# Ledger of designs, part 98: designed miniproteins, single chains, continued (4)

Each design is a single chain, and the fold is of that chain. pLDDT is the mean over its residues in the fold that is shown.

## One batch from the design tools (miniprotein)

Design m15380
Fold by ESMFold2-Fast:
Structure m15380 (fold): chain A 118 residues (1-118)
Amino acid sequence: MIEVDLEVKFESDASKEEVETAANMFIESLRKALEEAGARLEVVDMKIEEKDGKTIATIRLRVTLPAPEAARAEFKPVEKDGIKVSVDAGAIQRGLLEAAERGGEKVTVEAEMKIKVD
């Protein structure tokens, strides 16, 4: 078992409420993908701040992997109640895989979150 402390920072031009909803949708999508690969995800902390006209979400996750390859779990853009959330899944997956291959180092991934409301 490999334990990775993953910090994901999302920047968005959306409101705090929209970013909080999108962050929770992303976490559930990631959890499902990781659990399908035999991994586990625990949410340690989530902080949402407004700074310089942007909303920044900092999410701290603890990921437990049976093997580094479980970090390659595929997760897709999430849609619920007319809200579509897109993040750089590849950047998050690469960060998680690199940390897992190094025996579970801490990793921080900075990514942009795109939110579309119909």
Scores: mean pLDDT 78

Design m15381
Fold by ESMFold2-Fast:
Structure m15381 (fold): chain A 100 residues (1-100)
Amino acid sequence: MEKEFAEVVQEALEKALSGSLTDEEAKEFSEKLKKLADPELLEEYRAWLEERRAALESRFDEMDREELEALAREVAEKLAERFGLSEELRERILAHSLAQ
C-alpha cells in the first residue's frame, strides 16, 4: 500500500518536474492516488498541516522570507518522509515548493 502510493507519487513528480506531464496523465495519477491513499496517513498528515497553519496564522505578518523558506522545506521533508520518497525526489519537491 504505502510503497505503491510512493511509486505513483514518484512517477507523477518525475513527469511534472521534467515538464512531460500531460493533463490526461495528471487525471490518471490523481485517480490512482485516491485509490491507494491510506485514510489514516492522509488524516495524520492533514492534522500536522492544520496545527502548523494555526501556529503560523498568529505571526504570518511577521514572517520573513527565510522563515517561509524554512516552512516550505519542513513541509517537503514531512511529505517525503511520510510517503517514503527518495532523497533525490525530496530535493526536487523542495525546489518546486520554493518556486510555488
Scores: mean pLDDT 60

Design m15382
Fold by ESMFold2-Fast:
Structure m15382 (fold): chain A 68 residues (1-68)
Amino acid sequence: MKEIEEKAKKASELTGIDKDVVLYLLKMLATEELDEEKIEKALKYLSEEAQESIKERVEEHKEYLKKK
């Protein structure tokens, strides 16, 4: 959990998006759920500016997790 919080903090600093919003999406990526539909639904509740920035970071994190 704390590892995900650190990733959210860095992404928040880079994109200007709320840390809690980024943290929520990263938790979904790091859990067994890893459900793309849930991620897409969560993005609908964010501002469009935040959604664009998060999409790029989410894709990078998916590649990182797959390498594990």
Scores: mean pLDDT 60

Design m15383
Fold by ESMFold2-Fast:
Structure m15383 (fold): chain A 88 residues (1-88)
Amino acid sequence: MPRVYLSLIIESSSSFEETKALVEQIVKESGGTLVSAEEINGKLVAVASFPSVEQARAAAEKLSADPRVKSLHAVILGEDGTVLDTFS
């Protein structure tokens, strides 16, 4: 099965390091791998790789449910860059 990518832009009440640790934990628990995480304009911008759309979606839903997450924009991409789902 082709892998999918979850692109995340997160505004959080926590520090960058705490938010990155939260993303890494939830990605790992959802069966994915964190590819990159950067702080851009006070927001965490991250990319994670998953074996399925359902696992990427579960990770995005868990992140949006965390009380430390003020806003989340998430896009699920196919290996070819096709947009499969978007969460705002």
Scores: mean pLDDT 82

Design m15384
Fold by ESMFold2-Fast:
Structure m15384 (fold): chain A 90 residues (1-90)
Amino acid sequence: MEEKIKELEEKAKKKRELAEQYRRDAELSRKAAEENRKKAEESTEREGAALQSAADINEVGAETSEKLAEEYEKEAEELEKEAEKLRKEL
């Protein structure tokens, strides 16, 4: 039982680390999108359109990373709850 609890806690920790990584990636993509939007406002119409497209791609990337972070956070929470339940049964 104790070995299983440690395994679940270790798996949860790894899932939390992955979630943190994806949260960081989402933040960087959001910042890139904002910068491209600002540059688009100061650019020619043609160059501005390209920068807006780049910003749209960065926003989609951020949304994808946020979803992955949420999935890993949920998996970690489920593993943590299972470990806690096993601890209470000891």
Scores: mean pLDDT 85

Design m15385
Fold by ESMFold2-Fast:
Structure m15385 (fold): chain A 74 residues (1-74)
Amino acid sequence: MPSELEKLREELEKLAREAYRAVAAGDLATADAHLARMRELVASVPEEHRAEFEAAFATLRANLDALRAWLAAR
């Protein structure tokens, strides 16, 4: 229901922020652990809302990949 979806969105955003901090700190193992949790969260979402969460995850993943690429180029 809506309140459960709101909690799932908040958890996804929280995991993304923690992953960004981990990448920025050079802790790639922790970042990968958060990405794995995000993927599990998306997979657990009800089918009717899964496309929305998959799109959100893809955006967050792309931002993290861009940060990793920028750091690797330095």
Scores: mean pLDDT 81

Design m15386
Fold by ESMFold2-Fast:
Structure m15386 (fold): chain A 71 residues (1-71)
Amino acid sequence: ASPEEQVLGAMQALQFSTDESVILGALLELQNVKEPDEEVLNALRVATKREDLPASIRAQAAALLKKFKEK
């Protein structure tokens, strides 16, 4: 898949996937994004608010969101 398709897939996984491994893979993919747009930031915000996700995954999404806002 193209890098743009991988980022789109990662955003979709953060918002809608119930598979922990898929969501962790999405977080790893997004860590390599140098200039996250508002859509990427919004997908991370959604992940931090998902009560169906483990607290560890929500914390990782929050940490990445904070890192992107500090860039």
Scores: mean pLDDT 80

Design m15387
Fold by ESMFold2-Fast:
Structure m15387 (fold): chain A 94 residues (1-94)
Amino acid sequence: SAEELLREATERIAEAIRKALEISKTSQQEANEYLREKLREIVRELLSRLPPEEAERILVEAVREAGRRLGLSEEEINEWVAFALFVFSEVLAE
């Protein structure tokens, strides 16, 4: 269901951000590469299960929910939404 996909995506994105923050203590470059690849995996999975418009909607909602759970500001959440949409566009163009 869409609710299950949203929950799964939210949990995966929150975990990916947490892991990236841990990696960033040693290497910001490795943290950025890890997060981008994890987002690509999530986007590819969503696109395998949903039409592009629905996949994009679930991705945006998942990023917003993950950001809220991590205590990020609305400004920070909007920046992560923009990054996730950039990754979505890259995967869609492949």
Scores: mean pLDDT 86

Design m15388
Fold by ESMFold2-Fast:
Structure m15388 (fold): chain A 80 residues (1-80)
Amino acid sequence: KEAVEALLEAGKEIQKEKDYEKAMEKANEVIEKYPENIEAQMAAGSGIMAGAVARTSGLSDEEAARIMGKALLDGAEGLA
């Protein structure tokens, strides 16, 4: 399951990011690599949205990245 592996790897990397823009770039890489996989698109897209909401709510870039990464990891579990 290439998309599941990509979500898991990206989620782990995103959670280590202190820069929200780099975290978003990693989530977007999953979107670009698996354009035909609706579940991967939804998981990565939901992660980006959750991170954006966290930032607009006053959370730090590190907290927003953590939330984004968790969404990708949760998505990977749902696909496994």
Scores: mean pLDDT 79

Design m15389
Fold by ESMFold2-Fast:
Structure m15389 (fold): chain A 81 residues (1-81)
Amino acid sequence: MSELEKLEEEIRKLAEELIEEAEKPNPDQVKMDKIIKEISELLDKALELDPNRKDLEDFVKAVVHLVLSKDVERARELVEK
């Protein structure tokens, strides 16, 4: 549980950083791609610890999809829930 909680916190922090970058007038695409990769790697580790955490997978997929679709306001709302 403790290790999984740390991974979830780190995933949420990276999702926040991704949204903050996407909210800038000139987003750094290289930085965004790096954050997405780091989130994916942490999600894989979290699912290895608890494969029933499809809620976390769905959260990550939703945030990444919304950011890539330029729906940054909805991505922000998901992170703040």
Scores: mean pLDDT 83

Design m15390
Fold by ESMFold2-Fast:
Structure m15390 (fold): chain A 96 residues (1-96)
Amino acid sequence: MAAEELLKLMSPAMREGFEAGREAVRAGVPVEEISARLRELAREAEETGDRELYEYTAGYLLGAELELLLNSDLSPERLEEAVELMKREIKELNEM
């Protein structure tokens, strides 16, 4: 449910990143490796000015964060707050 709501707000590049980030967490990729990849993607996006790479990187971060949140002992209220914040961030990115 939460993932479907987020995906509806995303560009194609951001959706690809989101699914990749979720899959990385599900596959058991260590958080340290996910963080390292995010830093590399962010650096490349900033250096090149590539909008699609920037959107992919944002999606990857959001996807990884969502899966980590779903795997945690967060209350339903805290999870809903996190998802609403993610929706806001996606909308702000779409206005750039």
Scores: mean pLDDT 81

Design m15391
Fold by ESMFold2-Fast:
Structure m15391 (fold): chain A 111 residues (1-111)
Amino acid sequence: SMEKEKLTKEMLELYKKYNGDLKKAAEINKEVRDALIGVEHAKILKEEGDYELAIKVYEKVIELFPAFYEAYVNLAKIYIELGKYEEAKKVVEEGLKIVPDNEALKKVLEE
C-alpha cells in the first residue's frame, strides 16, 4: 500500500540519520517504537520457549514494518535454532530486498 511504502521510506531515512540506532529512532518515531515493542515481546516469548508465538509476533512486525530489519534477524535466528535453514535463508533474503546493505542481516547466516 502507499502508506506502507511511505512508512518503509521513513524508516530507511531514520536508519541513515541515526546510523542504525533503533533505540534513538524510537524516541522520535512511533512506528519504530511500536516495532521495537513487538520485537521485545517476541524475544520474551522465545526465552519462555514459546517459539510458535514468537514466530507469529515477528511475522506480524515484518507485515506492519517491512523495513524493521531486527525482526528479520531474530526470526531467522529462531529458524536456525530449530534447524529450519531454508526458512532462515528465505527470511534473510526477504529482509535484504528491503535493506540491502544491512550488516546484521548479511551476518546471520554466517553464524
Scores: mean pLDDT 80

Design m15392
Fold by ESMFold2-Fast:
Structure m15392 (fold): chain A 72 residues (1-72)
Amino acid sequence: MKKTITFTAPVKPSVTQADVDRVAAGAEKHTGVKVSAELLPDTVRITVEGDEGKAKTAAVIARDHLIAVNAR
């Protein structure tokens, strides 16, 4: 079943659009589902579209990578 998962996470001011694009690209490469990221002033919005199981996995991968980016 096709599913869309959208979540928002806080990010440090030092995080760039390139950083969140890499997060989205990494999750997309690992799972094969469509992943996009939009950097907002103090948050990032991640949208995942694809098969439900793969979309959930991609969301977890993206969240873990965002935690790593925020720790820099």
Scores: mean pLDDT 80

Design m15393
Fold by ESMFold2-Fast:
Structure m15393 (fold): chain A 80 residues (1-80)
Amino acid sequence: LQGYVILDRNGNEVDISSLAGKRVVVSNDLPQDVVDALRAAGAEVTVVDEEKARELFENGEADYLVERSGSSILFESYRG
């Protein structure tokens, strides 16, 4: 996933290969190729709008969040 990061609940980046059987939320702003790659890795992918994706991740309804590299949420996770 060049240009994208997969974040766990602690803000750590993880490899796509570790997502088999995991709940992953993706914004519908992201290309379909990203969703297809996650599903091919065995992830349980939920596609919603950006605001809802963040809400589901924050509420613990998803184990991982996919963001574009350099997104504000990645920066805020890094800064605390």
Scores: mean pLDDT 74

Design m15394
Fold by ESMFold2-Fast:
Structure m15394 (fold): chain A 75 residues (1-75)
Amino acid sequence: SRADAVLEALRRAFKAEVESDPNLTPEQKEEALKKIDEVLEKYRPEFESATTDEELRRIALKAAEEMQKIIDEYK
């Protein structure tokens, strides 16, 4: 579905960011990835209920901001 495509794109982007960060330890990477999955799971019902591309974009931006905040905690 369109929702699945957006969720997968977000997961890939943030997983790549975490995995490529040389300042994070392996343990911090595992913790960050777990928290990212929790955010995506939290927003999954909203993505699945979205009926327009505008709704999907709005939800994606909210999820992305929350995931970025998690990564920023390891700075």
Scores: mean pLDDT 83

Design m15395
Fold by ESMFold2-Fast:
Structure m15395 (fold): chain A 85 residues (1-85)
Amino acid sequence: AKLKITITLKPMDEEKLEEVLKKILDILNASPAVKSVKIIEKTKEKIVLEVEIDDSVDPEEFGKRLKETLLEKIPEIEEVEIEIL
């Protein structure tokens, strides 16, 4: 299954944006369910990712857990929206 993840960011410097992106990618790459990650858009205000997950995993449950983890671990994130593709 594929998920579109839209991450809305709090105001921050360019250097912090790169650190935040690295943290997001580290969280995704730590999950055995994640098969691939593609960066669709990267701006100071928003990061958009396309994530491919293993077909044995429920995409809605995965998305809910991912949103909770991102918001808990990365204080620079304002909002996370997840769309099942």
Scores: mean pLDDT 83

Design m15396
Fold by ESMFold2-Fast:
Structure m15396 (fold): chain A 101 residues (1-101)
Amino acid sequence: MSQATSLISQGRRYYQQGNYDQSISYYNQAIRIAPDSPIASGAYTGLGQAYYRQGNYDTSISYYQQAIDIDPNNTSAWQNLGQSYQRQGNTQMAQRYFQQA
């Protein structure tokens, strides 16, 4: 959907600028207006990345799991799940998710 796509693009722009709070706001808006859109997987991946950069790995993992739940072929979300578990020291879970990427 064009509106959701636009909001995700804005979220990614703020993420690239290091403004994670604004990035999170735009991704949440995209999900709110198009929760059933296939593009919502991209928004959840963006939320996971923003929380990961803030050091909130538990929240990051939750959002990557939601991204995969919407789109199991989202290889970026699988890779990012592996990295988040590795940062928590959970090597077994990290290896499991890296195998899906």
Scores: mean pLDDT 84

Design m15397
Fold by ESMFold2-Fast:
Structure m15397 (fold): chain A 79 residues (1-79)
Amino acid sequence: MQDLQNQAYQQGIQLALQYQNSSPQTVQQQVTNLTTGLSLDQIQSFGDGATYTMSQLSPEHMAAVTQAVNQQLNQVNNS
């Protein structure tokens, strides 16, 4: 039995590893695609993994990740 939040965190890390050299728009789109249908806790854990990894690899993408994560959190809160 694995914690869904831990799985989301690992998915965030993988997003950053795969898209570290992509455009900010591509990063935002992939964050949105991977977090659609997730719970608030899963989106937060995903965001933590993605932002931590991006801060080490491509800090300029931090704003793009943070913006997309916040948009997804707001969407879930409004549903």
Scores: mean pLDDT 82

Design m15398
Fold by ESMFold2-Fast:
Structure m15398 (fold): chain A 85 residues (1-85)
Amino acid sequence: SMMKELEEKRKKAQLYSAGNILLVGMEVNARLAERLFERDPARGQELLAAARADGEAGTELAYEADKEKGEEFRRKTRALVEALR
């Protein structure tokens, strides 16, 4: 039915939005980890772990919304997290 199609579209938009917020959190935590690495490596590692968790969670939400969006978010997560490992 038309109402089911609109409900589905709304849910996918909400999942993508939530995934985007998590990816922003990943980028912020990754940049903070990079800055702290030299002065406080223990805190840098904690922020790097948080960045990874946010990126993985955001990627899962994006995949639930749309495969193409999930693949995009997975590439972004890998690029940031693997570069800092």
Scores: mean pLDDT 84

Design m15399
Fold by ESMFold2-Fast:
Structure m15399 (fold): chain A 81 residues (1-81)
Amino acid sequence: MLSEKEKEVEKIEREALARLMALDRQARAGRISLAEMRAGATAVIEEARRRLEELGMPETAERFAAGARQLVDDLEARLRA
């Protein structure tokens, strides 16, 4: 049971990161604005956080959300450079 929960956590985090990277690619291609990328990223992060909280992992949810927000900030800084 614990191993199954750990696998579900990894799946949620991996899916969310893949979606964030897709938003970065769209922003770099000029298909969406930085504001649209930020809004899309917020929705992705909140969905992942909600799914992790539903697994009974609120501390993991908050750590993932914080790390993902930092990743989005780093991606935005790169696009501004």
Scores: mean pLDDT 84

Design m15400
Fold by ESMFold2-Fast:
Structure m15400 (fold): chain A 71 residues (1-71)
Amino acid sequence: SPELEQLQRELTRLEVIRGLFEIAAATNEMLAEKSKDPELKEKYLEDAERLRRRIEEIDKQIAALQAQIAA
């Protein structure tokens, strides 16, 4: 159905966006681990935590869409 196709397209878009935020979060976590500057390390960890919170919000949206598609 056109409605199902639209939900599947939205799901795919969210999965792509989630992947990009995952890469960004992992990159900030890596930079924090490699940093010798305590202030810079804290900044990278803060940025990573912010990105992880955004991923959590996207995961809730993905779960809701998956439930609609499965119904």
Scores: mean pLDDT 90

Design m15401
Fold by ESMFold2-Fast:
Parts: sequence; structure tokens; C-alpha cells
Structure m15401 (fold): chain A 65 residues (1-65)
Amino acid sequence: MEEEVENRKTEIMEQARKESDELGKKADELAKTDPEKAREYYIKSVAVEMLALADIVDLDLEYRR
């Protein structure tokens, strides 16, 4: 059922974007007082989106299997 797969992909991306946005905002706030921690949060925001893309690829591979 392709619709279920597409819906799950959308959910994964929306959750990742929301989490990434929150981490990015926290990084921006920290950049003024703690640039070291700000850097960590920027890396985490990128990592969240990259992991979501990997999950989507895994979902596609499982569906085609």
C-alpha cells in the first residue's frame, strides 16, 4: 500500500524538520553566550534531518523488498 509508505515518509520529515528547527533556535540563542554548545546544537539539527532521510531510504528499500 503506497499511500501508507508516503504518509510515513511525510511524518518522518515533518518530525525531523520540527526537531531541527527547535535545535537551530536553541543554537542561535546559545551562540551569543556559549558558541561551543551552539556548535553542538547546529550539528544535532543537521544530524536529525540526515537520520530522517536515512529512515526514508530504509522504508523505500523495505517496501521494494
Scores: mean pLDDT 80

Design m15402
Fold by ESMFold2-Fast:
Structure m15402 (fold): chain A 66 residues (1-66)
Amino acid sequence: MKEVAKEAVKLADKLLKKEPDNEAAKTLKQLAEDIINGKKTLNPSEQKALKDAVEMAKNKVKALEK
């Protein structure tokens, strides 16, 4: 999960650089940083939700970079 969380932070930072007021990106970054710092442990449903959010963020970053 820490690797997924690190990718989430990277993607959220890219989104926030393009869209500073993106609340979803701010929420994703905060959640991912909490996981990296050991402040939050995810259950399997939350792990799936994080992976889904990372996939959505990747698609949005790809769209914004083109």
Scores: mean pLDDT 80

Design m15403
Fold by ESMFold2-Fast:
Structure m15403 (fold): chain A 60 residues (1-60)
Amino acid sequence: SVDDYRRRYSDYSDRSRSVVSDMVNYSNGGDTVTSSSYSDVHSVYTDRRNDVVRTMRMMD
């Protein structure tokens, strides 16, 4: 259900967002796929976000 994804998304998003934000600032606003480590963190964050969107779309 959306609630399960929202809870998981919130946990992952909160931590991943902080790391991604720091990496973006360090890269002078470079693309989200600039570095390997940054790409991994961004991928997790984006996957969580997309999971929530996809789940809502399925329910819709």
Scores: mean pLDDT 53

Design m15404
Fold by ESMFold2-Fast:
Structure m15404 (fold): chain A 110 residues (1-110)
Amino acid sequence: SHMLEKIREAALEEGVSEDIVDKVIEKGEELNADKDRILLAIVVAEVLASFNHTESFRDLVVTNILQGHYGVLLLYKKVAEVEGNKDLVNELDKIISGTHPKLVKLKEKV
């Protein structure tokens, strides 16, 4: 669709890897996810990849977001807090509050 192509172009322009973008868009289309869920899932997938999480864990989190089950982000933040991963807590806080710079830029472009 024209919307999915716009999402793809915007995410690539903001430096998200093609592999992450294409996998999230494919899953989002399969699940009939809305634009906002796809944009959120792209940003989360990139953050998960940057913290060296496995592909299976990333797929689980992305699938939950695309289905509108955002509680997974709160759970993941709690785990990061317990583990003392302050950088990850900071990234997740920005995602949860809707203030993450990449998420804001993607929403402006699409």
Scores: mean pLDDT 87

Design m15405
Fold by ESMFold2-Fast:
Structure m15405 (fold): chain A 93 residues (1-93)
Amino acid sequence: SSDLQRAQQLLDQGRQYLNQGDYDTAISLYQQAIQLAPDSLPDAYTNLGSAYSRQGNYGQAVRYFQHAVQIDPSNKRSRINLHGARLSLQRQQ
């Protein structure tokens, strides 16, 4: 769909900002991508989790990695990231 194509463009833009360390802009772009194509872009959820983790917001990181695992349970990387974020959250408390 046109929404999926626009969401993919936002995901690509968000990755550029994530790589530059501009996590706030990356998060905004990934959230827009998810609004256009919920559950169609597991990478958007994984990248949101990574961005929140890099900001030290492990609670949000856990939520987004959980969603990524729900969309693609076979993705070992998403499960590893979820486990790591949960450990970081427990240590922060």
Scores: mean pLDDT 86

Design m15406
Fold by ESMFold2-Fast:
Structure m15406 (fold): chain A 65 residues (1-65)
Amino acid sequence: SALLDRMLAAARAVAAKYDPELQAAVDAAIAEAERRRNLGYLLERVHALDPALEAEIGAAIAAVM
């Protein structure tokens, strides 16, 4: 859906503020979340990388709902 696509784009924009390695890891998680059509998967994977990053991504997603 267009909404899910906007939410995933918001997550990618947050990741773009970080170094290329972390951005690549988040981009991989976004691609998998899109394949599964499951936003919860993205948040779980990002939490494993950095709980603070999960909070930032969650806030960015909420802002585009």
Scores: mean pLDDT 81

Design m15407
Fold by ESMFold2-Fast:
Structure m15407 (fold): chain A 74 residues (1-74)
Amino acid sequence: SMEEEAIKLLEELVAFMEREDDPERQRAAVLETAERLKEMGMDETAAALEAAARLPDPEHLRLAVRAELHELKS
């Protein structure tokens, strides 16, 4: 399903962000994932990731992405 694909993309994004220390690369990955979600019609989740990508603190960015993953699983 589209929801299962979105969950998989967010799980991969979370795993990437845990191993990547460069905030610019983390932000780029979040925006790339948001674009893929938009192509799938997951506009609300994509908008939330775009908002998260504007957060200046890398830890806040990571927490926001995890929160979106939890929302999709709920």
Scores: mean pLDDT 86

Design m15408
Fold by ESMFold2-Fast:
Structure m15408 (fold): chain A 106 residues (1-106)
Amino acid sequence: ATVTSVDQVVDVAARALGRLPGFTPEQVERFREALREITKGLTPEQAFAIAATAVAVASHLLRTQGLSPEEAVERMIEVAREAAEKVKAGKDPLTIRSEILKKLGI
């Protein structure tokens, strides 16, 4: 199958997070459940842009001093919610990704 579903995007993003050092299975599952809720009603392309942005933020935060993996997960969920709200308002997902990453200094 060449068609990616929103559920497949969420699962791939959660697995990508789980491959990063310092995240527990419980933290990965929290991110997965939050991302599933956040991406509800979006296209697979919109969900992918949001998920990819959140994982990029996680990778950055793991390299930033003072943040725990638990704090990084909550920050990723916050970023994903902000991105989803802007996507639902009709803003281009790639533009949203660029703006969020710049705001975080990445």
Scores: mean pLDDT 75

Design m15409
Fold by ESMFold2-Fast:
Structure m15409 (fold): chain A 56 residues (1-56)
Amino acid sequence: SKYAEAARRAAELGAAGAAGMAAKDAGQNVSHTLEAQRAGARGDAEAAERAAEEGE
């Protein structure tokens, strides 16, 4: 679980970075969608990783 969650977070950060560059070229329309998706995914991943760090 801990390892799977860490890998998921790393993948999300990598994907968000690449998508961010594409959004700059495409325009604000894509940026809005990217921001919403990244906020949700990142928040969920952060909460899960935080629980793992708590020791349980």
Scores: mean pLDDT 60

Design m15410
Fold by ESMFold2-Fast:
Structure m15410 (fold): chain A 83 residues (1-83)
Amino acid sequence: VIEVGPSEKSIREAFDAAAERLAAGETAAVLRVGKASKKTHEEIARLITELARQAGHESAATERDGVLTIVIMRPEDAAMNAP
C-alpha cells in the first residue's frame, strides 16, 4: 500500500510509485489517503484518476471511515478497452 499526502507533489510521487509496481508485473497498485475533508478526497481521487488515464491505466476510488483508497490497474483487455 502506498500512502498519499494532500500535496500535489505527494500525489504525483504516489502515482509514480504505483506505476512502478504495475511495470514490475503487479496487476494492481493500492494508494491510501489518510483522513481529510470529503472535498480533499474528491480532489485527490480526481487527480490520480486523471494521471492513471493519461498513463493508459484504469482506476477505482473507495472512501471508508474517512480513508480514501484508490486502486490503479492495467486494462485487462486492451482490445476491448473494458473499464
Scores: mean pLDDT 74

Design m15411
Fold by ESMFold2-Fast:
Structure m15411 (fold): chain A 57 residues (1-57)
Amino acid sequence: SAQARAQEEMRAIGEKYGVVPASLPTVLTADGEPADEAVLRRYVEAMRAVAEREAAA
């Protein structure tokens, strides 16, 4: 599913940069918001950018 894929991507980000953001796309799902694949993809990409910056800092 899109959710499972997004979670896997998040783990890959944490593994690569040594940083794991506490907030995953589950925030959207937990709030009863619709889990759209495109939205999840953008969320993962944003988290990757944040993790990369934090690892570099």
Scores: mean pLDDT 63

Design m15412
Fold by ESMFold2-Fast:
Structure m15412 (fold): chain A 86 residues (1-86)
Amino acid sequence: SEKKKQIEQDIKNLEASIERAHAVLERLETLLKEAKEKGYPEDVIKRLERSIEAVRRSLAWLEEMLADYKAGLSREQVLERLRQRA
């Protein structure tokens, strides 16, 4: 059915987005560690920490949406829950 195909595509898109977010997070955490070890300015450290926090927040939202789909929620229900979290 069309609805099943849409859910399968949404799940694939979410999994790809989660994978990309994890890769970005790993790189930012590596950069933060290196910046701290090399004694980079506090402003650089704070910007990296804020970037990490933003990626972690996005990742949490993506993982929650994926969990909702795996729990059998419709696309409409997943989007409604996302709106309630915003």
Scores: mean pLDDT 86

Design m15413
Fold by ESMFold2-Fast:
Structure m15413 (fold): chain A 60 residues (1-60)
Amino acid sequence: MESYKYYLKRLEEMRKALEEARQRFADDPEFQAGIDETMAVLDRQEENIKKKIEEEKKKL
């Protein structure tokens, strides 16, 4: 469980860096699309980790 919490903190840090990069490259639509896709992956990873924590808790 603690390793999942650490990983979530790391994902949030990456998300913040991507959001800053998004503002920096606002006039690059290809770069913006790449950031959008990456942020969607991070959102999905965060949800997946939360689901795994809940599922493991239910199993035990």
Scores: mean pLDDT 77

Design m15414
Fold by ESMFold2-Fast:
Structure m15414 (fold): chain A 91 residues (1-91)
Amino acid sequence: EEEEREKLLKEIEELKERVRELSKDQDDPEKQREIIALTLEGHALLVELELKNKEIAEELRKLAEEARNNELTEEFIEELDERLKKIAEKL
């Protein structure tokens, strides 16, 4: 279904932008990690339930766990962006 694929691609692109945006906030690194992880988990739930793509949802949940367990360096945020790009390429 082309419409479902387009919605999924848009969701991943919006997620990439939001993760990048949140990584710029300099207030509290622990809260930034939690917010990014929760954002990834929320998008994973949407992808699983609305777009019916369990594989992509699981990959997003893995990224959320990595965001919680790693320091939010510029390099790590670039790694998240690259992994989200690879997820989009699978579609």
Scores: mean pLDDT 74

